Designed miniproteins, single chains. Designs and how they scored, part 71

Each design is a single chain, and the fold is of that chain. pLDDT is the mean over its residues in the fold that is shown.

## One batch from the design tools (miniprotein)

Design m2475
Fold by ESMFold2-Fast:
Structure m2475 (fold): chain A 85 residues (1-85)
Amino acid sequence: MIKAELEPVDARAFVEQLREAAAAGKVEVTGLPDLEGEIVAAEAEELSPTSARIDFYLSSGTVLTVDVTEHDGVLSSITARLERL
């Protein structure tokens, strides 16, 4: 478990970059919501050698939880959900 304070990142720009990567066939993305505000912190947890959970903390007090999987060190899928703190 690693929690890091981040320089604020626009949440809509972050979501748009993930959607662009999915459209380019680089990663499969499901459950990704429209976000507002800024990402101010992140916490990562390894679930298995090829999967992790990352919680992105938004300035709005909402948490974007993403489960990521990899294949040969490259992101293969992202499943996202939005939770209110």
Scores: mean pLDDT 71

Design m2476
Fold by ESMFold2-Fast:
Structure m2476 (fold): chain A 84 residues (1-84)
Amino acid sequence: SRIEQLKQQGERALEEAERLRREYDEAVKRNADATRLTGLAVRAIGEATEVVIIARQLAKLGETDVAQEFIARLRELGFGVADL
């Protein structure tokens, strides 16, 4: 179903956002250059934005609890979802 496809896409985007956030935090600790840090931040924000888009689509399809869970998980990863 479309709902199951969106849930799978959202989980993949969340996993990528978490991975990129972790890589960003490690790069900061290792005093990486501005180009690397910017590249990681842009990619992480891109994946977080994809999660927000998917959550909104799930909410429109009546899957409001799942949508809210995706948003809560983004916030736990340190993304300012209200700022996206």
Scores: mean pLDDT 87

Design m2477
Fold by ESMFold2-Fast:
Structure m2477 (fold): chain A 59 residues (1-59)
Amino acid sequence: SREEALKRSIALLARIAAETSRFIAERAEKNPSSKETAEQSRKGAEDSERLARELEEEI
């Protein structure tokens, strides 16, 4: 269905967002002046991964 296709697409985008945020976090963690950015990016990755998982469980 269109709804299932949209959920799969959003889940895929959320996984890409999680990987991107994780990459930013890892890079920011190497610089002490970027601690806040690292923490926010880690949280963003966790939130995006959770969204992807929840959507995948609905289909």
Scores: mean pLDDT 86

Design m2478
Fold by ESMFold2-Fast:
Structure m2478 (fold): chain A 67 residues (1-67)
Amino acid sequence: SMNGQRIADLGGAAEDEINAVTAETNALVSKNSSDPEKSKKLLDDGKKRISDIGDDFTRRAQGLLDS
């Protein structure tokens, strides 16, 4: 169905964005490994971005299922 394809496309986009954020966060944390407070903030910021992407995907997918 068209909604099934749209959900698959949203899922793929969310997965790609999560992978990109994860890679960026890991690289930034590694570059700042000598600064524990900055590393922790970068890790926490990355985790929040990943959570927000997951939540956005869930809301959008649910909207398509409810329509």
Scores: mean pLDDT 87

Design m2479
Fold by ESMFold2-Fast:
Structure m2479 (fold): chain A 70 residues (1-70)
Amino acid sequence: EFEGLSEEQKRIYLEAEVGILEIKAFVDYRAGGITKEEYEKRMKLIEEAVQAIRDGNLEEAKKLIDELKA
């Protein structure tokens, strides 16, 4: 699936996943489902994934996103 996408499609896909994960982290934190430390850890990974997308390192961005989804 992901490997079969164009570079532009990969960027859009990863940007969408990052946005969803950012919202999820915020909602989970506000609902009391995760600690402040876990929220900060997720936000750091999200920031690293955003930077990887910006740098064109889509493989690294996907690894960071997959780590967030685990």
Scores: mean pLDDT 81

Design m2480
Fold by ESMFold2-Fast:
Structure m2480 (fold): chain A 94 residues (1-94)
Amino acid sequence: SLEEIRKKLLREAERELTERAVAARRAGDESRAYGYIVGGMELRDAIENNIPLEEVIETLRRLIEENADDPAFVAALEEALRMVEEIKRRVEEL
């Protein structure tokens, strides 16, 4: 049950990130679009390989630090990070 809820929330977040990537690309913001794609790939990996949410959060934080010279890319990853932190809070409240 908890695992099914976790995976459902991650799939919903991945879909949202994909939609944001499409919108950013249409607006000509390629760096932001790429950030959403990378964030979505990390969520996909967590779904497919049962990566703990804490590990996903650590990975996203590391990517943000490593790419500090690309503010649009970082902003997109920070949105992905907030989504994962919210999923973690919701799962822990169950």
Scores: mean pLDDT 91

Design m2481
Fold by ESMFold2-Fast:
Order: C-alpha cells, then sequence, then structure tokens
Structure m2481 (fold): chain A 91 residues (1-91)
C-alpha cells in the first residue's frame, strides 16, 4: 500500500542517515558528502511523514517513525563529530 511504502521510505532514510555518518567516520566519504546524503535522506523522510499525516495514519505510528528518524540523526551527529575530530588530528 502507499502507507506501507511511505513507512518503509522513512525507515530506509533513517538507515541511510546512520550509514552516511559511519562512512564519514571511517574516512570512506568526505564530511561534506555525508552531510549532503543526510540532508537528502532527511528531506525524503520529512516529505513521507507529511504524506502519512495527510493520509490519516495514527499519531502513535507517526511518533514512532519520528523517534526512529531522531535517533538516526542523533547517531549520525555523533559519527560526524568524531569524524571532524579525527580529521583535525591527522598528522
Amino acid sequence: SEVEALKQEIRDASAEIVEAGKLALDGKISLDEARARIDAARARAQAALARLRSLGVPQAELDRLELELGIAEGLAGIYLGLAELLEKKKK
């Protein structure tokens, strides 16, 4: 269904946000590329959340998806912060 596809889009975006942070921490992508990927995934997740609200999805389900997205963004922020520290200490 459209609802299940949108829920999956948000879960996929959350996973992509965490992965981008990890790839930056591992030095596999630049910090700028990681930020761009996180911003794109966040925008996609927010659009999907807005669509789910318009379709009348229960608030409890929306709250769960928003919490999962928030956790993913928090983890990515930690990974990016660590990546910046490692970048500054390269000698």
Scores: mean pLDDT 89

Design m2482
Fold by ESMFold2-Fast:
Structure m2482 (fold): chain A 70 residues (1-70)
Amino acid sequence: MSSQIEALKESSLEEAKEVLKAILENAKEFSGKGIEEIIELLEKGIKAKTKEELIEIMEEAEKLSEKYTG
């Protein structure tokens, strides 16, 4: 959700990466249309070198999730 991304913007890069790791672990528990693409984006977010890059990747993952689950 966008509200989760707002919380990530307030967090440090390390804290944001920990949140992404939790989301990624939860996503891996599921299988279905678009899950592989979402997982790939989340893994890119965890490897991000800046908080801005991480947030942009999260926004892309959220859009993709809405497209496949909406």
Scores: mean pLDDT 73

Design m2483
Fold by ESMFold2-Fast:
Structure m2483 (fold): chain A 74 residues (1-74)
Amino acid sequence: KERSEELLKKAEEIAEAILNNDEEKVEELFKELEEKFGEEVARKVYLGAIKMAEAIENGDEETLKAVREKIESL
């Protein structure tokens, strides 16, 4: 579905920005999510993106999969 695909894509973009220490990009992507989906969804996606960034850095494929599934369910 378009919504779950967009939320996952934004979470992946935020996770990448976190890994690159690009705070400005993180803020930009978060604002886009807030504007389109509201603060609650944006916050949940942001928290998921943090977990994704940590899982990517640690090579934790199981956690990455679980976080992706949770974001897609929002």
Scores: mean pLDDT 83

Design m2484
Fold by ESMFold2-Fast:
Structure m2484 (fold): chain A 135 residues (1-135)
Amino acid sequence: KDKAKALYVFGIVLDLPQEFVDYYLSKVPESEQEEIKKDAEEYRKKFLDAKTLKEMQDIFVEIVKKYKATVEDLLELFNRLKSDLEKIAFLVLTVPVLPVETIEKLINSLNATDEQIALVKLLLPFAKPELSKLG
């Protein structure tokens, strides 16, 4: 498990506040900081260049696998997002990585519109989550 690297890379990809990004970078060994900065920039560019939801979701799956991100790591990212709209977008992007029960619980905790809730729920039957709540 490399929590600091996972949270730093996602922080850059999601454009999270500088304080969050700097905190997790400070927890990465100094000798590895330049490599992780380069990886984070490459993932951010891929994310911005992505033309489909699936391409964006595939980038999230790749980061989760590469840095061994956990459900708890993704929940920390979710809690750092500023708006309910950003949180809903995050849930859509994490459909292939988070357990279905976790996504359902989180969407029901937001001031989401019926249309936004319906969109997330529509994606859940097709989910094959990388992370399991039972592991």
Scores: mean pLDDT 81

Design m2485
Fold by ESMFold2-Fast:
Structure m2485 (fold): chain A 83 residues (1-83)
Amino acid sequence: MSKEQLDAEIDLSMALMLLGIVESSTTVTASGARSTIALAQRFLDTGSPETQAVARQVLAATAEKSKAAGLDDEAARAEQALA
C-alpha cells in the first residue's frame, strides 16, 4: 500500500485503541485525561476523516468521564477541543 494509506491505517488503529481504553475505563485521573485530550487533538488536527471522527468520539467520552470524576478543568478542555 502507499505510505499515505499505511500512515492513515496506523493512525486510525491508534485512535480506535484510545477510544476503547477511554470507554472501558472506570476511573479517570487529571494526568490521564490531559494525555488523552492531547493525543485526540493530534489525531483531530492531522488524521484522515475517519481518524478525526474517532478522535471526536474520544474527546466526547473524555469530557463525560472527566465531569463524572469531578475533573471540570479537563472536561472543559475536551469540550473546547470539540468546538
Scores: mean pLDDT 82

Design m2486
Fold by ESMFold2-Fast:
Structure m2486 (fold): chain A 92 residues (1-92)
Amino acid sequence: MKALELAEEAKKLAEEGKSKEAGRKAAEAGSEASKLAEEGKSKEAGEAGKLAAEAGKLAALNGGEGAPYATAGAISGIGASAQAGLEGGEMG
């Protein structure tokens, strides 16, 4: 899944000390997670959102520059999962 691939790439960038690029990739992963939720793949959207948040946290620990981007991405992914859940009546 593209969202998962972006999140893994973000983690690699964070390990290389490229915290701002890692945060940006984490935000992109969150956006892809939103697309998964639109397709009714709420579990995959949630998984990708969690990975995006984790990558952003690593970026923030390294330099803090990635935190705003990753937070936005994670919120987007979580929000998408919640939206899919509302349509399915899972969580409200």
Scores: mean pLDDT 64

Design m2487
Fold by ESMFold2-Fast:
Structure m2487 (fold): chain A 99 residues (1-99)
Amino acid sequence: SAMEKEKHEKMLEVTKKLVELLEEVLKLLEAGEYEKALELLQKEFEVDPSEKITPEDEEVLRKYLEILKKVLELLEQGKAEEALEVYKAGMKEIDKEVE
């Protein structure tokens, strides 16, 4: 249906943008540019401006990026259902490691 096609295209676009954002955030963190990394996160996520990005936060962001890259690959293949299951499974694993 046209509605399912629009939802798929929207998910693909949002996921691609999020992957690109997180890759830039992690690149800035590796460069020690913590303030710029935090500003980029604030554009797409509800993050407190006074919050510090910890090494544990960076590890969570790296894991989230790996999940999103796999989701993006599946969405590009038209496998929306498999993409959603990979996302759910990956987020559940992150939640277990973040307390």
Scores: mean pLDDT 77

Design m2488
Fold by ESMFold2-Fast:
Structure m2488 (fold): chain A 89 residues (1-89)
Amino acid sequence: KDAEIEQVKADIRAALKLKNPDARALSLASTLYALELTGDPELKEAALTVLKEEEAEPLLQQAVKVAKELEREGLAQAAESALAELQAL
């Protein structure tokens, strides 16, 4: 499981480092959506840890906006959930 946690952290960091804002938003939202589908709270917590460390709240807000503009409801909901949990920390 440690390898899965490290992979999640790496995937989130890779998404946050993308230079194109739309690609970054979609990559971040898609990664979070995939985590929601696993139902694994430890993997979700690992993602939230990285998002907090990287101060990614503005990037999550952009991920919600871009996903909604593209009518990707599942991606938008995953990004909104992560944003709400990050703000509660």
Scores: mean pLDDT 83

Design m2489
Fold by ESMFold2-Fast:
Structure m2489 (fold): chain A 84 residues (1-84)
Amino acid sequence: MSREEIEQEVELALLEIGLAVAELALERAETDEELQEVIRRLEELIRRLEELLADESVAEHVKERARELLERARELLARARAKL
């Protein structure tokens, strides 16, 4: 893999970890303030995934995984908003 591909794989792994943390935070949220923080984090993750997908230099296999994470992030965002 090129250095660019390695950097993209690392970014994707960090986004996947961020999504897992957000999902756990959503399950543990007890207040509207905590739910708003989860929503803010999910919106940030979605924006970063969309930026990765908009980059023409990103390898197709990275984009495929990013699309899967984006779908999951959008589902979690909908669930978080529904709890408000």
Scores: mean pLDDT 84

Design m2490
Fold by ESMFold2-Fast:
Structure m2490 (fold): chain A 87 residues (1-87)
Amino acid sequence: SVRDQADDLLQDFRDRLDRVVQNSTSVDDFLRQGRILLRDFNRRYADLGRRAQSQGDQDSVTYVARRTQLGTDYYMRRVDRIRQNPP
């Protein structure tokens, strides 16, 4: 389902972002890689939202929008953490 794909995508985003944190050599390196991941994540979420909308599934549209926000919030928390504890 669109909701299952949204949950899988959010988990994949979190896992990939955590790997970027672990492998980044500087704050700037993290921000560059993290912004690319966030952009890809938001695009894929927008695609899921459009699919739910085309199916007339307003509940799934709302679900995808909320998962998009959770991904953005996770990214912002990781930005704050790496700025406070740079590699």
Scores: mean pLDDT 87

Design m2491
Fold by ESMFold2-Fast:
Structure m2491 (fold): chain A 97 residues (1-97)
Amino acid sequence: MSEKIKEEAKKALNEARQRIEQAKTLDDIISVLEELINKLRELAKKSTDPELQKALDRAIEILEQALNSIRETKDVEKAKRIALEAVDQALELIDSV
């Protein structure tokens, strides 16, 4: 069960990364991150593995902090960098479990 949830989380993160790289507006980046956070929250709720649940909760926190920073900027390229760094950190956390 944990392996399936871990793979679904990694897939969602990789798909979000590609969508962010292709994003042309702040609204597109925000939308991708909000969808990703919601997906990871659902996966965390389904997880029975305490280590994976902790990694998912931490990944969600990193992504929420990035989303707040993005909402404070008007620079699309800066927003992309913040979003991609957060997604890469989240991927590393999930992969480490």
Scores: mean pLDDT 88

Design m2492
Fold by ESMFold2-Fast:
Order: structure tokens, then sequence, then C-alpha cells
Structure m2492 (fold): chain A 92 residues (1-92)
């Protein structure tokens, strides 16, 4: 795990809702960074969104579960696109 993940873990500990919210924010940041051409930052944010979304989906029910799944899927898509645009598929 890296520096950012230590801070992320604290959010995920607060039920599925907190984890899902964090994951969605990370996915939004990944999309913003992609638009700016920061593909490495977008890849990292996308991975963080995926991890937070998966954790939220595993811990949550109902709405939190769906938000977690959404964040994970968004993170996967953003990370994949970032890696391709950077010409670094090994980073995905």
Amino acid sequence: AADGEAGRAAGEAGDGEAGAEGGLRAAEEAQRLLAQGDYEGALEAGRAAREAGVAAAKAGTGEALLRGIGAALAGIGEAFEAALKAGRPEAA
C-alpha cells in the first residue's frame, strides 16, 4: 500500500456509505485528471476509486452497495483509459 491508501482506509472503516462516497469522489477526480491530460494521476485515482468501491460494496447493502459498484466500475474505466492514452498499458 502507498501513502494515499492509508488515508483512504480511514474513510472505508466508516460503514459502506463512507467508503462508497470516497470511491465516487476518487472516480470524479480520475475523470477530471483525464480531461487535464494527467494520465498517471488519473490512473492512480481510478485505482483508488476501484478499491474503495469494492470495499464499500462488500461492506454495504442496498444503496451503499450500488454506489460501491458504481465507483468500482468508474474507477476501472478511468484507469484503463488513462493507461491506454498514456501509452503505458503495463500501468493498468
Scores: mean pLDDT 68

Design m2493
Fold by ESMFold2-Fast:
Structure m2493 (fold): chain A 89 residues (1-89)
Amino acid sequence: GAEEALEAAEKAYRLAKEKGDEETAEAAKLAVEALKAGGYGGAAAYAGEAYKLAKEKGDEETAEAARKALEALLESGDEDAEKIAQLAL
């Protein structure tokens, strides 16, 4: 659900920031901000971007954190978030 998605997105942000990956960190930060605002569709889009960026860069730890955020959003009950998360996975 939303709590699990938030924890996973915050982890992705922290990991990307620690590695100096500003682009992935920004995407994960926007996912965190969207989740806190209750914008689950936007959160799924940003988490999907973070997942894609981390995969392209070979950052398996950050990709796994972003993937977990997407999986939590698939189970959120928000139709837009579920659709966007499914397309990103």
Scores: mean pLDDT 87

Design m2494
Fold by ESMFold2-Fast:
Structure m2494 (fold): chain A 72 residues (1-72)
Amino acid sequence: MISTLVSQAVGHIVRLIGALLDGSPEVPQLAQEAIDTLNQIIDLSKTLEDKDESQKTIDDSNNMISRIEKLV
């Protein structure tokens, strides 16, 4: 379910922020885990019948990926 993937993505993002604040060497790995989960949300959203809600989720996920890529 998308809600489970969103919860996982938020968890990865929170860990990434903590790692960035601590100067942790795990930052690239945590960023990749967050991006991978967001890509899973995008792929699943493409299969949904509600195209308007799906497009919003795809756009929001792509924006988040771009922000994470700029942080690392």
Scores: mean pLDDT 78

Design m2495
Fold by ESMFold2-Fast:
Structure m2495 (fold): chain A 66 residues (1-66)
Amino acid sequence: HMKEPKTEKEIKALEEAVKRLQELKDSGKYTTREAFRLARELAEKYGLTPEEALIVLDNAIREVKK
């Protein structure tokens, strides 16, 4: 059911999301609130729809849990 990033913008947003979530995790600031704030910032920066931003966020969360 979950879609993967398909466009260059989504791929670049995913790379930044992984980096920023890892920084939040390393600093002990990884919360649901901060994760959703990041998704909003990436949507504005990369011109993503809310659905695309959530797909990027979900994939980034899965990546940093590995």
Scores: mean pLDDT 78

Design m2496
Fold by ESMFold2-Fast:
Structure m2496 (fold): chain A 80 residues (1-80)
Amino acid sequence: MTKEELEKELFEVEKKMGELMKRALKEDASTREKVGEILSEGNRALSQAVNKLRAGDLEGAKEALEKAKEYIKKAEKVLS
């Protein structure tokens, strides 16, 4: 995967996380708490991906990005 492809995926992941948080804010307190915890972990993975990309570690950036995507899937399941 190229640096440009990784940057595009990072943008899409950030956008998706924002949409999931907006959905969670309309739910009950228990659901909001669960989604908030999942998205907090996803944001940590996303930050690692950004840091790895800036360091030129494309493989590490890709691995961290995949972890962020896993947290998105977990949040979507809670909101289903």
Scores: mean pLDDT 85

Design m2497
Fold by ESMFold2-Fast:
Structure m2497 (fold): chain A 62 residues (1-62)
Amino acid sequence: SKKDEIIEKAREEMLNAKTRQELVDILLKTVNELFKEYEKNGEKLDLVELSRTLGELAEEAA
């Protein structure tokens, strides 16, 4: 799905990030893109699930 593509792109970008600031910038961009995708699909945004997914991405990149 498009959401999975956004998440996978973020994972790849985070793995290539060299600084904490780059990781933060990637996370913020990813959150914005996911918000847009949820809005476009008419889906209800689950902030708890989104927070967990982003947390897992951050942990994997660390």
Scores: mean pLDDT 75

Design m2498
Fold by ESMFold2-Fast:
Structure m2498 (fold): chain A 94 residues (1-94)
Amino acid sequence: KEENLKKAAELFRKAADYLEQAGPIARGAAQTFREAADAVEKGDLKTASTLLVAGMLQAVGAREEARMRGESTELIDKALKLAQEAAKYLDKAL
């Protein structure tokens, strides 16, 4: 359903917002999830799926860097949960 794509795009944008709040180490992941949301809105689900994987890997890297620096991972963890939910809505749309 179109509603599943709308929800996936919304979740990607919320994930990007949390990553932007987490600071510069997560900025790359935030941009990738915004691009994923744009791909979903254009109906380019293959690109959206690729960007989901790339964004999750970037976010995991940012989480590890934050942990090594003794910084909070809370915002990055919230973003990763939202990205996992977005993946479920993308799967329902396929």
Scores: mean pLDDT 87

Design m2499
Fold by ESMFold2-Fast:
Structure m2499 (fold): chain A 116 residues (1-116)
Amino acid sequence: SALERAARELDTLVTLLDNALENLDKLSEEELKEMLKDLINALETTREILKKAKEELKDDKEAVELLEKAIEELEEHKEKLKEALEKKASKEEVKELLEETKEDAEKFAKELKELI
């Protein structure tokens, strides 16, 4: 189902964020830059999958509302990561942003699974 696909994509995003957080302290400046680019791309991919799920579920008002909120929150996190990349943010700032992004992705994955 579209809900199962959306929840699975968010679980994948959580795994990517966990891996990034685990390796963050070991990264060089260039590796940190590449990781941020990869995560920005992953967030955009996740948002596009959520948008498609929203279109498929258009008659399910509860699912649409939850997916819209998830899409908007992930866009905000993507923009914050882009700003971090542009300003060459510290590992401490990046860690905080990744933890916040992971918390929201986990919350939306859980809430979408409750609708299945």
Scores: mean pLDDT 90

Design m2500
Fold by ESMFold2-Fast:
Structure m2500 (fold): chain A 99 residues (1-99)
Amino acid sequence: LSVSKVEFDKMLIKPNEKIRELLKEVGIKKDVVTFTEIALAVLKYIEDHGLFDPEDGDIVDARGTLLGELLGKDRMTIEEFLQALYEKLVKEGEIVEPP
């Protein structure tokens, strides 16, 4: 999916339980968020839990974490995690069009 940053900022999402839990862990308590806010929350979660692979800093190892459980994948780049998250949100109907 090719979506610009501006479109991500306008994309409103009502998070499911697992995404809301991740948002709460990074201090976000909003009922509706943008995809950009979710992307920033994922990045902060990765940083807070030290999930970067020590052999390859571009790879995230989310095995055994909430992020890994959310996406059903344990090792990917940040871009691959964000893409998988976007696709999951589209499929689960969590995306609300902007007013």
Scores: mean pLDDT 72

Design m2501
Fold by ESMFold2-Fast:
Structure m2501 (fold): chain A 95 residues (1-95)
Amino acid sequence: MEEEKEKKKKELEEKMEEYSKLGGGEIARKLLGNDEGAAEGMGLLVELIEEDPEKGLEAARITAEILLEIDPEKNKERAEALIALAEKGAAAAKK
C-alpha cells in the first residue's frame, strides 16, 4: 500500500510538471490550496482562456483531471465548473 501511494504521488507530480507547460499545474496547485488560492486559480484560468482559448481549454481539462484524482467527491463540482468555463470561453473567443 505505501509503495502504491508513493507511485501515485510521483505520477501526480509528473502530471503537474507536464501541466505546467500549459499553466494547468500552477492553476491546480492554487485551486487545491485555500479559498483565496481557488479564486486566484480561477482568475489565472480565465486569463489563459482569453490569451489562448485552445490552451485554456486543455489546461482546464488537465486541472479537472488532477482535482478528480486527488478527491473525486470533494472536487467533482469544481472540475465540472472548470470544464464548462473553459468551453464557454473558447467558444466566445472563436467568434
Scores: mean pLDDT 66

Design m2502
Fold by ESMFold2-Fast:
Structure m2502 (fold): chain A 76 residues (1-76)
Amino acid sequence: KKREIIEEEIERRIDAIKKVNPSMSEEEAIREVGRAIAFMLLSRGIINEEEARKIENAEKEELVEILLEAAEIDEK
């Protein structure tokens, strides 16, 4: 259930970026979402700069796993 919610959130973010920049590729949109997530997690102190760099290069499925892990940290 939580995985599905996070997957929907990522898809929504990708769609929002592509709506603003319709010429942007799917891969570019995913990387923009990855950068936004990395910045958010780094700003909240959940991850370090090295981890943020890895997230910026993550594919969609990896972003889902990263957000699931981060959500567990926030809940604990």
Scores: mean pLDDT 75

Design m2503
Fold by ESMFold2-Fast:
Structure m2503 (fold): chain A 69 residues (1-69)
Amino acid sequence: SKEELLEKAKEGDEEAAKELAEIIARNVLQAVSQGADGELLLRIGVAELEKLGAKKAAEYLREIVTKAL
């Protein structure tokens, strides 16, 4: 589940952080395809992950989304 991936990512599990970031990135990019502001959604998603202590997931999210935009 997303919650299990978040908990592992907070503990420093790099694979869990990457998988969590890919799930969130997929949702962001799908919203962008429907006319949403991808830069705004990325900023919100990164800030939320950083607040939760999932810094590596936030870094992966930024990398995936910026390469796809």
Scores: mean pLDDT 86

Design m2504
Fold by ESMFold2-Fast:
Structure m2504 (fold): chain A 74 residues (1-74)
Amino acid sequence: SAEELIAELEEAVERLRELMKHTDLSGVQAAVAGIEIAAGNFAAEQVRRDPENEQAIADLKAELEYIKALIEEL
């Protein structure tokens, strides 16, 4: 559901913030890659089961791209 997608994104953001505090850019990059893979797998499953979730999936992907851009500015 969209609510679960938002909750997972919030958890991912909090984990990224913790990694950034410890100045481990390689760890942050690895976490982003893991989130991308998980989000892609989840998006494929959601589209197959509920096409109405297309907008929620697009919003999640936009948030992930924003996080990636923030990391690239470090």
Scores: mean pLDDT 67

Design m2505
Fold by ESMFold2-Fast:
Structure m2505 (fold): chain A 97 residues (1-97)
Amino acid sequence: MAEERAERVKKRVLELAEQANAATGIDRDIYLALLEIMAAVSILAVKNHPDDEETILEAKAMAEALREAADKSTDPEVRQTFRANAERLEKAVEEAK
């Protein structure tokens, strides 16, 4: 169950990241904002439920997907946004210990 949720989150993040990379202007900003909101929600979930295994696995999967998306991105602004959000998620997971 936890692994299935983590895989679904990873797939969704990668799909939104591909949309952000392909988009320009306002549409790109929308996809980047959605990814940032997803990261913020995941961070809040980890903070409120630090002992919840599924929540921690989802946050880790999201960070991994954002790192992968950053490596595939050719736009430096998009890459920076993905890496910054991955780093915030990784920090939230580390602090939950």
Scores: mean pLDDT 84

Design m2506
Fold by ESMFold2-Fast:
Order: sequence, then structure tokens, then C-alpha cells
Structure m2506 (fold): chain A 76 residues (1-76)
Amino acid sequence: SREERWKVLLESELESLESWLNDPENITEEEKEEIKEVIKKAKAAPSPEEGLALLVKYILTTAVDRALERRRKRLA
């Protein structure tokens, strides 16, 4: 089912973030706390779809923020 696919995707994304969290190289304490909080919220979500949506929102927001910071540094 589609819900089963969302569950598999959610579990895969959670494992990826937990792996990143366990690699302390180039991760700030603030970023570690943010990732831990997002993982906690995703795991506590009432459905795999909602959990996955929380992770996707975080990943996209983080990617956009990093892209904007790179652009600002290039303009400086």
C-alpha cells in the first residue's frame, strides 16, 4: 500500500538522520539538538505520512538555508 511505502521511506530517512547525528564531524551542538528534536517529533507523529512530511520539511528548509548562506558569502 502507499502507507507501507511511506513507512519504509520514513524509516530510511530516520536512519539517515540518526547516522548523521552519530557523526560529530562538522555538526554543531545546535544542529545536533535540532536533528534530535525533528527525529523525536517524526517518531511521535500519528502517521508515517505526517512523520515523513516533518522530515521532508526540515531537510528542505535546511537545504534552502545552506544555499542562501552560500549565495550571501559569494556576494560578500
Scores: mean pLDDT 72

Design m2507
Fold by ESMFold2-Fast:
Structure m2507 (fold): chain A 74 residues (1-74)
Amino acid sequence: MPSELEKLREELERLAREAYRAIAARDFATADAHVAKMRELVASVPEEHRAELEAEFARLVANLDATRAWLDAR
């Protein structure tokens, strides 16, 4: 059975995927809105899971930033 932490990670990944799709479409306002939702989700979690989800959030945002930078180079 997936834990609450696993469900939260799945939701972060889903929002990141939607942000990635928006970046690919050059809809940066929508991408920024999804990143804001991810940040709010991480801020709302119990203390015991917050550090782990903050690390996951940081990795996902770094991947989105790298994708945006790569796209701008093309």
Scores: mean pLDDT 81

Design m2508
Fold by ESMFold2-Fast:
Structure m2508 (fold): chain A 73 residues (1-73)
Amino acid sequence: MKTITATETVLADSEEDVPGAARQAAQRAIDKVLEKAKELGYKIVSLDVGVRVERVSPDTYRVTVTATAKVEK
């Protein structure tokens, strides 16, 4: 199987905003993977989404989402 991966990063200005940032980053990463699969004519077999949250300053969180699709023709 071939693999398509997309990574998106969104900054959150508070811990309370982290879930919103994660949803936004996940949607963008998933959309990129789906568009690339469609462009290449591949069928998605599985889709995995990984989320990483890092506090980069007292008031800022970096939310990174990686979407990984296993694809076939």
Scores: mean pLDDT 84

